# Designs tried in a protein design run: designed miniproteins, single chains, continued (5). Part 47

Each design is a single chain, and the fold is of that chain. pLDDT is the mean over its residues in the fold that is shown.

## One batch from the design tools (miniprotein)

Design m17609
Fold by ESMFold2-Fast:
Order: sequence, then structure tokens, then C-alpha cells
Structure m17609 (fold): chain A 66 residues (1-66)
Amino acid sequence: GAAAVERLARELEEAIKSGDPSKHPVAERVVKALNEHFGKKFKITEVRVGRDALGTDGVAFKFEEV
């Protein structure tokens, strides 16, 4: 569900701070969760740390169907 994807997104933010998100198991979990949730195959093409209009920091992902 969406809440599970948000949780995994936070874990990926920590992986980004560690230096290489693409080699972290959390990155694989994010992709797997999206694939299972939508029933399609996705690949992370971009990861950004952003701030919403309320000043809350988060992680945004750009995905493409494989």
C-alpha cells in the first residue's frame, strides 16, 4: 500500500546519505514494493530529496515501466 511505499522511501533517503542508493537493499525493496502494488515492472530513474508546500522534507522518485 501507499504507506508501505512511504516507509521504504524514508529508508532509501538514509541509503542516499550513505553514498550509493542503487547498491542498497532498500532500493531493491522500493522497486519490488512498487512492482507488487501496481502489478508492473518499474525502474528507479531519479531520486530527489524535496520539500512540500508545508515545509516537510521527503523523498521523491521518478519511475519508468520496464
Scores: mean pLDDT 61

Design m17610
Fold by ESMFold2-Fast:
Structure m17610 (fold): chain A 87 residues (1-87)
Amino acid sequence: MPSKEELLEKAEEVAEKLRKAVEEENLSPDTVLIALQHEIQELAREAGKPEEGRRIQAELRALHAAGASPLELIDAALRRIKELVES
């Protein structure tokens, strides 16, 4: 099982890669949301908290529906995953 520190490092790496893709390739909010949904599911599963992962996924879908930008979605996801891993 990955450690909490390893999961946090993985979350930061995913966020950094997505931020670079948004800046360099102008990714849409829809594309970023899809990528974040998959990464959240995987990280939450590895943390042993799939239920909380589903809650974060629902929160991001609501944020996207409210017109959040790609960078706002990435920042929100990272914050919530850090909370999930540390709890």
Scores: mean pLDDT 85

Design m17611
Fold by ESMFold2-Fast:
Structure m17611 (fold): chain A 61 residues (1-61)
Amino acid sequence: SADEVEARVRALLDEIRAETDPERRARLMIEIFELRQSADPETQERVDRLLDDFLRELFAR
């Protein structure tokens, strides 16, 4: 479901925030994009909002 995919993406983003190794961060991000690609359009929009919020957080420093 959309809620399950959103919960998974949130967990992966939290792992990225805690990860210091660039290669492992890249693998986690790839997993998010794979989840997005297999999702329906409504779920893709929810994932895009999470990614937008995450990127805004990173660039607000």
Scores: mean pLDDT 84

Design m17612
Fold by ESMFold2-Fast:
Structure m17612 (fold): chain A 68 residues (1-68)
Amino acid sequence: SLQQQIQQLQQEIDQLRKRLKELEKELAKAEEEGDSQRVEQLKQEIQKIVQEIQQLTERLRKLQEELK
């Protein structure tokens, strides 16, 4: 159902946002430690997660419009 699809997307977005928060904490630590290689790797992972969140959020928005 549309409601189940919305719920699933919300759960996926929530999980990705939790992952993003963890990666941002790791990035802050890596920057403090001067680990340039780790910083670059974490920035790439963060960018990928941000893109996924944006795509899923757009899908969620469209499904919510259909529910109205």
Scores: mean pLDDT 86

Design m17613
Fold by ESMFold2-Fast:
Structure m17613 (fold): chain A 82 residues (1-82)
Amino acid sequence: SAARTEELLARADEFVARLRARLEGLLGDPERARALLEQLERTIAADRETLATTELPAEEREAAEHLIRALEEVVAAARAAL
């Protein structure tokens, strides 16, 4: 349902906002920031592989794609700031 999709997207946005704040807090420690970014990049690649090979309800797939895209944007922005 549309309401379920909105709920999943809101949870994804909240998670992304917390991660963005965490990464901004680490920009003063470039080695630690890079280690976290490398781990996130590996996780994003694994999650994209899982989405390509896994059957999911449409609502969950939409939310998962939204989350992965948002995470990719956060990682790219943080990497550019280093």
Scores: mean pLDDT 84

Design m17614
Fold by ESMFold2-Fast:
Structure m17614 (fold): chain A 99 residues (1-99)
Amino acid sequence: MERIEAPSDKPFEKKLTQMAENNASEEELRDYIIETLKLDEEKKEKIRSSDLYALAAIYSLINDKPLPWELVDEALKAMEAGDEEKARALLTEIHEHLK
């Protein structure tokens, strides 16, 4: 930890921001998230196919918290059903877990 005091604070967040500023495609951003997480193929597909999974994965990596896969699955189901109140409650719980 000492002697590597480069301005590498939040390296994942900084690299994502840099990629976005350089007009990286959504596919490139998702691939970087997937590569960083080192997931199996099933979980990689969830991140590639879902904006909510991609966003949850970003916060998981930024805050060094485990990704709440089950909560994200439930939130996606609520969003697909148009249950805005349930979706909001689940999104709040996901945010609390990823703080």
Scores: mean pLDDT 73

Design m17615
Fold by ESMFold2-Fast:
Formats: structure tokens, sequence, C-alpha cells
Structure m17615 (fold): chain A 87 residues (1-87)
């Protein structure tokens, strides 16, 4: 699994490839548990696209760590144009 999380304003966009529908739903639930005000999901094959509103930068980093715990080999995080890679 490879994931990318981009925070623009108050919206975190998550693209996770090589995930099951079940894993996609768990990611969405986790975002809500962190304090997201709304979460929207779409599925294309083995990729999930999630938009979560109301998360802070710290909560977005926690979400990225959660993706690693689900078996992501690599998570790319972009926060207001700054890129971090987590392995």
Amino acid sequence: MTAKVTLVGDTAYIEAEGVSREQGLEIAKYALSLGAESVTLSFEGNTVYIAATGLTEEQVLELARYLLSLGADKVTVIINGKELELL
C-alpha cells in the first residue's frame, strides 16, 4: 500500500493505493475519530480517495502514521506545499 495525504487549508485529501474497501472505510472512521467535521469517500479499483475537513496539521500527521500502521510501505505528506515522506 502507498498513500499520499495533502492538507490544503482545512481539508486533508488522502489517496491510498493497494487498499481494500474495508481498509478505506477504516481510514475514514479514523479521520472522524481524530475530529474531522466531514469525510467523503470514493473508490476506484484498489484505490480510495478521501476528503476530510477540519483536521489540524498534527491530526494529519497522526493520520499518516495510522496509514503506516495499516501496512503502508510509504506515506507522502504535503502540508501547505511542504513535503514529508514517512516510511
Scores: mean pLDDT 84

Design m17616
Fold by ESMFold2-Fast:
Structure m17616 (fold): chain A 69 residues (1-69)
Amino acid sequence: MFAETAREVALELGLSPETADAIARAVEKAQKMGLTEEQILNVAGLALLRLGVSRETAEKFIEKLKEKL
């Protein structure tokens, strides 16, 4: 499932459990709204930046999430 995969990827990248939970919720909400995979990835990236995650780490997150889909 997208949300659980997003949580796992965030934790693998060394992000806090709080950040991992927040990103998983954002992904779950986007998926329930019927957004495309590309739109869900964009929502996840923006959510990470808003949580203070660096652009470099956010980009690595998106790449790993795509690989696990």
Scores: mean pLDDT 83

Design m17617
Fold by ESMFold2-Fast:
Structure m17617 (fold): chain A 83 residues (1-83)
Amino acid sequence: AEPVVKPYTFEEIKAWLDRAADALLRYVKEHPDLPLDEVRSAVEQLKAEVERLADIGNLTEEQKKELLAWFDERAERILAAAE
């Protein structure tokens, strides 16, 4: 398994987010009995981490907005899979 490295560039954060969101989506699909509240909490934690990484990486406001929009698309898919 590859180690989790904290990304700092826009591209690195986006790639990390893609992997993290995909892993969460797979986990939700493998556990259909998961309470929606737990899935929602995991999604909120992922969003908070994206925001922290963007801040640490000194991303522009435009890059941060783009990352969050991209995250929202992934989050909708994860939540849809839970219900």
Scores: mean pLDDT 79

Design m17618
Fold by ESMFold2-Fast:
Structure m17618 (fold): chain A 61 residues (1-61)
Amino acid sequence: SMEEEIQKKIEELEKLLKSAKNLSEAQFSQVVDLLGQAQEAVKAGDYEKALELLEQAKKII
């Protein structure tokens, strides 16, 4: 399902965030916030918004 696909993308980005060594505290905090917003968008059924938020997070990582 789209929900499962997006959840997998969130998990992959969380893994990348944990392995990132050159992020500032501000960048790390911003990615955490974006991933949290993406989770809330998924709960609301707003998959387009979730994907946009994940693309923003990926651009920072």
Scores: mean pLDDT 86

Design m17619
Fold by ESMFold2-Fast:
Structure m17619 (fold): chain A 71 residues (1-71)
Amino acid sequence: SAEEEERIAEELFRKGVTPADLEKHGASETTLDKIYEIFVDHARRTLSPAQAATVERLMAEWKQEQLEKLG
């Protein structure tokens, strides 16, 4: 279901990107690219195609929002 796909995507966001990790490494474009690649690659390997597509979309949106905050 769409609700289940969103829940899984949100858990991947929360589990892979901790406040401590962001604070430790800083929010650089390179760091955001690496986080994006890790989550998307993991999703493609472990989730259904529909769930992986949802994760890719949400991660792309999240990355764009973080880049805008960096200026």
Scores: mean pLDDT 67

Design m17620
Fold by ESMFold2-Fast:
Structure m17620 (fold): chain A 112 residues (1-112)
Amino acid sequence: SDAARAALEARDREQFERAVKLIKEGVETGDPEKVKEALRVLGFEDLADRLTPEQLLEVGREILKYVEEHPDLPPRALRLYAASLIYKHLGDEQAANAFRAAAERVEAAHRA
């Protein structure tokens, strides 16, 4: 139903906004564990464990910049972009490009 879809989208947005708040706190305080916790909230537990503290803070900064530049994007597109950034920092260009393309498709569908 439309009501069920709206409820799922609202939960998805709230979860992402919570993660962004954790990322912002981590970046502002220099606490990589808060960025790691945010990535776990977004479903990136395995990827979060592979990042160094310095990489976690850099990924956090890049996610915050993207969110500020794209405030009207759906949460799914933001999550796919976050995955792309994480894989890029891990040196996996193929995965990074695949997630970026997926984010662009979700964004295009949202605008259509």
Scores: mean pLDDT 82

Design m17621
Fold by ESMFold2-Fast:
Structure m17621 (fold): chain A 75 residues (1-75)
Amino acid sequence: MGPLIEILDEKGRKLTSFYYHPDFDFLAAAEMLQSAGLRRVTLRNTETGEEVEVDLSGSLEEAARALEEAVKRLS
């Protein structure tokens, strides 16, 4: 099981958290965030404190890929 990752909004407010797993549904995560009107989020590794900003302003598929690449950089 990977690290606990927090998703923060543009103001640094925690939206949700998840344990990273290779089968994590990044398309579902991207759809939920875009449906909430979020164009940018920050992912935070709770163990290291490392943060990566993710651009969600593109297509659903581009947002999902950006989330996956950011989580892999934090893991």
Scores: mean pLDDT 81

Design m17622
Fold by ESMFold2-Fast:
Parts: C-alpha cells; structure tokens; sequence
Structure m17622 (fold): chain A 67 residues (1-67)
C-alpha cells in the first residue's frame, strides 16, 4: 500500500541523515529515491505524484531535524 511505501521511505531518509548533515532539498531527493526503490522492490512503479509526496516528506524530516 502507498502508506507502507511512504513509511519505508521515511525510515530510510531518517537512517541516511542520522550521521550526516543534509539540506532539506537533499533529504527530499533521498525520500524520492527511497520511495522509487521501495516501489520497485514491491513490483510497482511509483507515480510522479507519489514521488513528489516522498520528496515533500524528506524535506519535512530535514526541516524538523534542523528546528
């Protein structure tokens, strides 16, 4: 399900940024890539809308971590 793929992307972004400084834009790109990879592993192709949601999620995670 989409929520499961987004949760996997969120966990992956949090893991990747835990030990290194990244910008919100970089974290957004990591989220997009993580969702793309999770969808591919599940036998799906992520839509542009879903990839944008993952990018927005990654950006938000980095912005929250910087606050």
Amino acid sequence: AMDELLARAEAEVRRLIADRPVTPEQAGNLGRMALRDAAREAGHVATPEQLQRAKDLGRRIAEEAAA
Scores: mean pLDDT 82

Design m17623
Fold by ESMFold2-Fast:
Structure m17623 (fold): chain A 74 residues (1-74)
Amino acid sequence: MEQEKLEKEYRELREEIERLARGLGGGDLEAVRRASELVERTEPEATPEAIELLREALAEVERARASATHGAAP
């Protein structure tokens, strides 16, 4: 059942990252690009490593969103 749990997390993380990245079109495009790089590095199979990379990508996108609301430049 661990595989099923990993696949669920994998799908949810990928979907969330995509949604947030789309919303960031007017903000920090560099952070969005970095998140996309992490997602691309993540193979399509759901593994603990893949989940960790996706969590990192999500955190990057969330940071970009926070910075965008403050108008911060990189």
Scores: mean pLDDT 69

Design m17624
Fold by ESMFold2-Fast:
Structure m17624 (fold): chain A 85 residues (1-85)
Amino acid sequence: LEEEAKAVEEYGKKVAEILRKHGKTDLADQVEGVYRRAAEAYRQGKVSEGAALDTAGDLLVSYASLEDPEIGEEHIKVRKEIKEK
């Protein structure tokens, strides 16, 4: 769970950097916060809560990708590097 918590936390930070680079600062703060909460839930052994928050973060990023394809391209690259281990 700690390894998974670290992965989602790192992923959230990288995705937030992408969103900020594209001028979506408010959304970046929300996305980073959601993944950070997912990591905390995993660390506390709340696996279902962590999974739900991780999924919510993924949905927010996917929604942003529909509005900006460049975010989608960069996000998918980061996801493969961090979450597809």
Scores: mean pLDDT 80

Design m17625
Fold by ESMFold2-Fast:
Structure m17625 (fold): chain A 87 residues (1-87)
Amino acid sequence: EIEKKLEEIEKEVEELFEKALEEFPDLPERIEERLRLLGEERDRIMELEIKLSVLYEELSKKHPGEVTEEMKLLSRLLKELEEIRKK
């Protein structure tokens, strides 16, 4: 059920980004910049990894030395994507 798990992760990512856009309105632009660097070789998992990594970077800048609940959730989602990639 890799497809179902990816859909669940995508839904959680979308919910996180909808909430994060109020604090970080430039997030979509920064994600698009990272995605351009991957070119045509980018896959669905790589796109999700980049989205989560960019958001984690923004949260880390805003909360230096702190690990917020959102950052913990991002770390969990990144780990789940890594496990899917290994299969």
Scores: mean pLDDT 76

Design m17626
Fold by ESMFold2-Fast:
Structure m17626 (fold): chain A 90 residues (1-90)
Amino acid sequence: SEEVERLIERARELEERARELARRAREAGERSVEEAERVLEELARVAQEAGRLRREALRLSREAAREALLAEATAGMAMMLASAMILAGR
């Protein structure tokens, strides 16, 4: 799914930004607790958004997997029925 792929791509971008913010928070903490706290607040926001996108991608992937399983089960039953009819017709 292009939608799932796009959500994962966006989550990866935010996760990379979160890693950069974590490095900045560490560096800021060496200079000022207040500066570090501001960077950590931004990190928390970015991390929450990345998590939200990951959960949405997982939800859509699970829905697609469920639909695929139902389609496979339906096809399998149709093949079994066709095979039984061919054997019964002999």
Scores: mean pLDDT 81

Design m17627
Fold by ESMFold2-Fast:
Structure m17627 (fold): chain A 59 residues (1-59)
Amino acid sequence: DVDEALRAFVDSLDAAPEVRERLYALALRENEEARKAGRPVVTVDQLAAARPVLLATLS
């Protein structure tokens, strides 16, 4: 389950709980919209690759 894997990934981040919850909520919303539009969902691999930039931007 992609959403379950996203939760596990987000919980592994060395970031404030508020930042982690915001990232998870945003990823879930984006994936839901992507599913409805027939677009690719955001994957854990994509988030892992962008991790340094995401943490700097959201923190």
Scores: mean pLDDT 70

Design m17628
Fold by ESMFold2-Fast:
Structure m17628 (fold): chain A 88 residues (1-88)
Amino acid sequence: MQKVISEGVGSSISGVGSSSMGDLYIKKGSSKDKLQQAAKDSEQSAKNAKDTKEKAEKEGGDKSDVELLEKSYELAKKSYDKVKKEID
């Protein structure tokens, strides 16, 4: 059931206990947490693409499909690497 709570109103609410001097770090910390989540999502997407490609190869799938899956995996891997660099 949907809750009647405003979701995006308080940008500093999540940073309770780290105010004033830490305001910029709270903002960057939130960004870093989102990047970490994006990295996990990108990693999972890359794994899914790899598994799908391997399955297609084992089942004797079309070479076109296997190549398309390979490209999808490469794109997912690049996305994951890029997000990891931003976390770093």
Scores: mean pLDDT 61

Design m17629
Fold by ESMFold2-Fast:
Structure m17629 (fold): chain A 66 residues (1-66)
Amino acid sequence: MSLEEAKALAERYAARARAGEPLSSEETRQGQDAVARLASHGEVELAKAAGEALRAARDAGLAGES
């Protein structure tokens, strides 16, 4: 996954999570992978914001393991 691809995926899935849209287990995993990639490249603020959105979606039952 490229850094640009990670930014696009993190933004897309975080936006869907904030909108209360459900995420599949595959989409949740891809979002988490994107967050990890952003953190590894020093995009700490983007990684934190996207990670928080995905966590909130999981807590609401909109994303997670299945």
Scores: mean pLDDT 77

Design m17630
Fold by ESMFold2-Fast:
Structure m17630 (fold): chain A 65 residues (1-65)
Amino acid sequence: MAAEEQAKLDELVALGEKLGFEKVEVENGTIVLYVKEETIDNWVKEIAAAVEGVNTGKKIEVIVL
């Protein structure tokens, strides 16, 4: 993982906590977002776009808690 990618992930983690994300992980080329049901709309509009901006080649997986 590149340093630039890590810095953006740190920003996403902080933003996710404000929006109700339980956890953000990067594992085996996949960005995994753990979200509460009530934050799904925010995930789709803002976080999903931000995650794509970090690494457009990386798979994104969402787990609803």
Scores: mean pLDDT 62

Design m17631
Fold by ESMFold2-Fast:
Structure m17631 (fold): chain A 83 residues (1-83)
Amino acid sequence: MNRKIARDSIYNQDELGRLVVAAYVLMKTEGIPREKLIAAAEQLGFDPNVVETGLDIIDEEGFIPSVDLELKEKLLAAIKALE
């Protein structure tokens, strides 16, 4: 169930899908630990299990749509708030 929800969100580029893409980009470009990005997404109201599954799907399938800069900034702010 979680894998279908995550994959559909990523390919449809809904808010969850755009958040997962932003988290993936931060993980790959800024070296932010996966666990911190999942915790930040949960703090922003997203299901951590779906976010974790979504990160795996992007890594496996190589699908990287345009990054949502607002969601990227919200993730960075949530990470800082959790420190």
Scores: mean pLDDT 81

Design m17632
Fold by ESMFold2-Fast:
Structure m17632 (fold): chain A 99 residues (1-99)
Amino acid sequence: GAQLQQAKRLATQFLNEAIRLILENSSDPLAAIGRVLRLIGVQLDLEYETDPIAVLQRTVQALREAREFLKKHGASDSALARLDAMIQQAEAQIRQLQA
């Protein structure tokens, strides 16, 4: 339905932005590549997901893991704040779908 398409669009947008933030903000290029490949794997898994809540929950998990990676690798406060904003927006959408 429309909710699933919206959740997948939001997930794609946020995971692509997380990839960009990792590539622009990581002090370890090899670790950054490994993390990007993990995020691509999440995007591929989400192509087969049919539950909009599960799509967004998987997205939140991936964004939280990206945030921890970036924090360990010296990312800017602005990069971490952007990830926090995306996490909050995805969690708000989950709450709306559960209502």
Scores: mean pLDDT 90

Design m17633
Fold by ESMFold2-Fast:
Structure m17633 (fold): chain A 85 residues (1-85)
Amino acid sequence: REEIRKEAEEKLKERLREAFRDEPEEVVEVAIEATLKYGGDVEAIARVLVREAGLSRERAERLARVAAEIEDEVNEEYKKKLDEL
C-alpha cells in the first residue's frame, strides 16, 4: 500500500522531469512540487508556476495541463496495479 504510493510518486516525478527536460531546472522543480501538492488542479499548478517560477500565465497554464495529464496517467497505472492485488 505505502510502497505503491511511494512508487507512484517517484514515477510522477520521473515523468515530469522527462516531459519538462527542456525547461530550466528551477521551473521543473516548481512544477513537480506544485503537481505533488495540488494534483490535477490545473489552475492551482499554473498559479504556482507564475508566482514561483516567473512564467507567463499562458506558458504556466500549458505546463500545468501537461503536469495534470501526467498525474492522471500515473494514477491510472497505479490504480490498475491496486486492482490486480
Scores: mean pLDDT 79

Design m17634
Fold by ESMFold2-Fast:
Structure m17634 (fold): chain A 80 residues (1-80)
Amino acid sequence: SEEELRRAAEFARAVAEAAAALGHDELAEAARRLAEALLAGDFEAAAEAERRVVEEGAKLSDEEQRALAEAVAEAYRRAR
């Protein structure tokens, strides 16, 4: 539904904000593109951006992944 896509885009935006704050610029850019593609209904672009998010996220250490998850949860709660 459009509501589910909006929530997914809000979460992707929270990931972009958190990644940028932690200096993970490539991950932040990929997550930003994912949010934009989801809001536009461009599912091919969304799938490509999602693959980039996964690839950039996989480069993070376990410590960096935990820090990112905490920052994402905070950003998402703040945005609601």
Scores: mean pLDDT 85

Design m17635
Fold by ESMFold2-Fast:
Structure m17635 (fold): chain A 94 residues (1-94)
Amino acid sequence: SAKEAEEERVLREIEELIRNAIELEKKNPVAATIHTIAMVELAREFVRRGGDIDRVIELLKKAIENMSNPNLRKLLEETLKELEEERERRLKEA
């Protein structure tokens, strides 16, 4: 469906932003920060619009494992906690 195609597109954009952020950590830490913030905001918006929260959580876990910058890792860990709490809330409302 068109909705499923759009969800896969957004998930690919999240993965690309993560990959770019990790790649930029050594070359341009400011750009790595910008890509990480953009990814976090896109992930939050995707989940807010009813996107697959479990897939986003798995992408964030992978990002945390590969992120060497402690400040960016902390931002990703805080975002992961927010989404895990949102997932638990949705399960209680179902």
Scores: mean pLDDT 86

Design m17636
Fold by ESMFold2-Fast:
Structure m17636 (fold): chain A 79 residues (1-79)
Amino acid sequence: MERERERARQEIERLTEERKETLRAAVDAGLITQEQGDELIRRLEEIRRESVQRLEEGEDPQKVLEEFRRRARETAVDV
């Protein structure tokens, strides 16, 4: 169980960094404003923190990861 939690934490951290890079690139490309990018990154970091806390509290790693992916998708840019 601990290995599953560690793997989920690593995936959450990795996906968070990849999404942050995508959001910064979207700002650089002019697809969203700097303000919008900063707000989405802040929300993404909040989602990451909440997901990691849920893992530490003993929630199912698979469910936490699925919920993180769903919530992180809400920070996607509508093009």
Scores: mean pLDDT 80

Design m17637
Fold by ESMFold2-Fast:
Structure m17637 (fold): chain A 65 residues (1-65)
Amino acid sequence: MELDRAVVEVAFAVMKSLGYVEDYRFEGERFVVKLNTADPEAEEEARKMAELLRKETGLEIVLEL
């Protein structure tokens, strides 16, 4: 659903503003997130957010290092 896509995009935009995420994009039905590997907490924080959003929206979220 469009609302679910917007929620995921906004959440990772916030993560990007906090320095955990470098970039994100939709590839069809898949949401791909590029992590900031220079931050040692980036993977853990992004993983927590991805797990929560997968549960709430049902969207496929892929984390790239």
Scores: mean pLDDT 81

Design m17638
Fold by ESMFold2-Fast:
Structure m17638 (fold): chain A 65 residues (1-65)
Amino acid sequence: MMEQLQKKIDEEAEKIVKELNADYNLVKIVLESLAETYPGKEKTLSEMMKAWFTPAIDRAIEAGK
């Protein structure tokens, strides 16, 4: 569970960093925190994170432009 979840977090973090040029460590920490709250739901969690995180971070980056 945890090792598989960590791989998902790494994949999501790298994808978000690549698309949004965000702080990798910050994104990873937030994903890990949420994964700890919802153990065993790594697939659903990562999908929810993308839906919630990507628009929020994208807006922040775009506003900073």
Scores: mean pLDDT 61

Design m17639
Fold by ESMFold2-Fast:
Structure m17639 (fold): chain A 98 residues (1-98)
Amino acid sequence: GPYVVLAEAETREQAEKIAEAFKKLGASVSIIDTKRPIVTAVFDSKEQAIKAVEEAKKLGASALAFDTKTGEIVARYGEGLAVDRAETAAEIIKLRKK
């Protein structure tokens, strides 16, 4: 299924760099301008979603990737309120599975 990657940035500059890295991996990317900016990306490939979390990690950001169909968490790095909320969303998807 499509894979969502969420990264939690400390600054807008960091969020812009994360978004650029995700775009280079072929994702549709959005930045949510909150007190701590959130970068979201949608990937068709599990492998690209995992690479996105590694790129966010290299840029010093916490990130999580999950399968939107199954709720499987395919990669996670670090801690943060937005990352924890994304993990909860993935677990809710799992609860709807057979």
Scores: mean pLDDT 82

Design m17640
Fold by ESMFold2-Fast:
Structure m17640 (fold): chain A 119 residues (1-119)
Amino acid sequence: EADEAMEAAIRAAAANPEEYRDPFLEALRGALAAARAGFRTVESAGMAIEFATVLYAAVTRDPETALKAYRKARAMDDAEKLALAEQLAEALGLPEAELDRRIVDLVRRLAREYEEAEA
């Protein structure tokens, strides 16, 4: 199932960041390009946010925060997904260190929103 595969990817990325960073960065770029082209825009936006949680796990080695953010991303409505995908698309034009910071900030915010909804 896609959920199990993505949660496994998050845990694996935290354990082996070098193996997961480049493939998921390319997957993120592809998903954002598809969304911008108007093909399956909401689905592509959602996938981009999910791929950002895998990248967070690779950058921080913190799979638990990434998993919370992933679960929040799955619960998002279409408008929230599109707005976050636009923020990620703007971040792709930045230097690697700044892109990493934007992904970390985004994913930590999503994890906090997930925790607040569970409280």
Scores: mean pLDDT 83

Design m17641
Fold by ESMFold2-Fast:
Structure m17641 (fold): chain A 77 residues (1-77)
Amino acid sequence: MEEEKKGEEEGKKLIESSRIAKTLESFYLTDSKGLQKILDKNPKGSKKIAEEIKRNMTESGGWISDSTQKVLDKAIS
């Protein structure tokens, strides 16, 4: 539980400070390789980052390609 909370905080910091959410909407939403590289660089927070990206894209009406969704689902698992 505590490690998941730390992962969530780390994921939010990454998205906020780097504006990765906007980058993912523009370039990585349809580029599964780019998304995988971001997750690989952040292994401790990858699950929470993937969950937050998927949630944000769904709530904003963002479109997720099948390949990108597979990368997100794998990270969440």
Scores: mean pLDDT 62

Design m17642
Fold by ESMFold2-Fast:
Structure m17642 (fold): chain A 115 residues (1-115)
Amino acid sequence: MDMADLEAVANKTADAAKALEYGKKAAEALKNGDIEKALEYAGKMGDALIGGRGGEVMRELTKAIVNDDEAAIEAAMGRLEALMNEVGATVAQRAAYALGISLLIEAASKVLRPK
C-alpha cells in the first residue's frame, strides 16, 4: 500500500517519475548481481532528483547498501536529504527518493542473502 502511494506521488512530475524509473533500473541491476550498472542508474536517479552532487551521493549510498554498512548508509542518506533541502526538492521528488531507496535495500537483501 505505502509503496503504491509513493509511486503515485512521484509520478506527478516528469523529473520525479524519471528518477523513480532510474531507481527501479538500479534495483533490477542489483537483483541481477550487476553492481556497476546499479551504481550507474543510482547516480542517474540522484542527478534527476537534485543534479550536481546528487549522483555522487546516490552512488555512495548504493555502495553502502551493497556492503551492509549501516553507518555509511545513514551518512549518505543524511547528505542526500541535506542536498534535497538545499535545492528545495518537491514532495514528488522526495517520494521518488524514498521509494527508490526502499527498492535498492530490498534488491541488495536478495543479492547478499539469497535463499
Scores: mean pLDDT 78

Design m17643
Fold by ESMFold2-Fast:
Structure m17643 (fold): chain A 70 residues (1-70)
Amino acid sequence: SLEERAKLFREAVKKILEKIDSIPGLTKEQKDEILDAFFAAYRRALAAGLTPEQAVEEAIKVADEKIKEL
């Protein structure tokens, strides 16, 4: 359902924000880059026909990869 999709997305956003906040020394620009990558990956996955669950998994993966580059 749309409510289930919204809840799953909110929980994923909360997890990524908690992860970002746990990393010392990140600038605002770096935090914004991680979040932008997360949202872009989520939108691309949904546009490609992936389920909401798959879309959040892809978004988290992309955000984790961006964090590793910093």
Scores: mean pLDDT 84

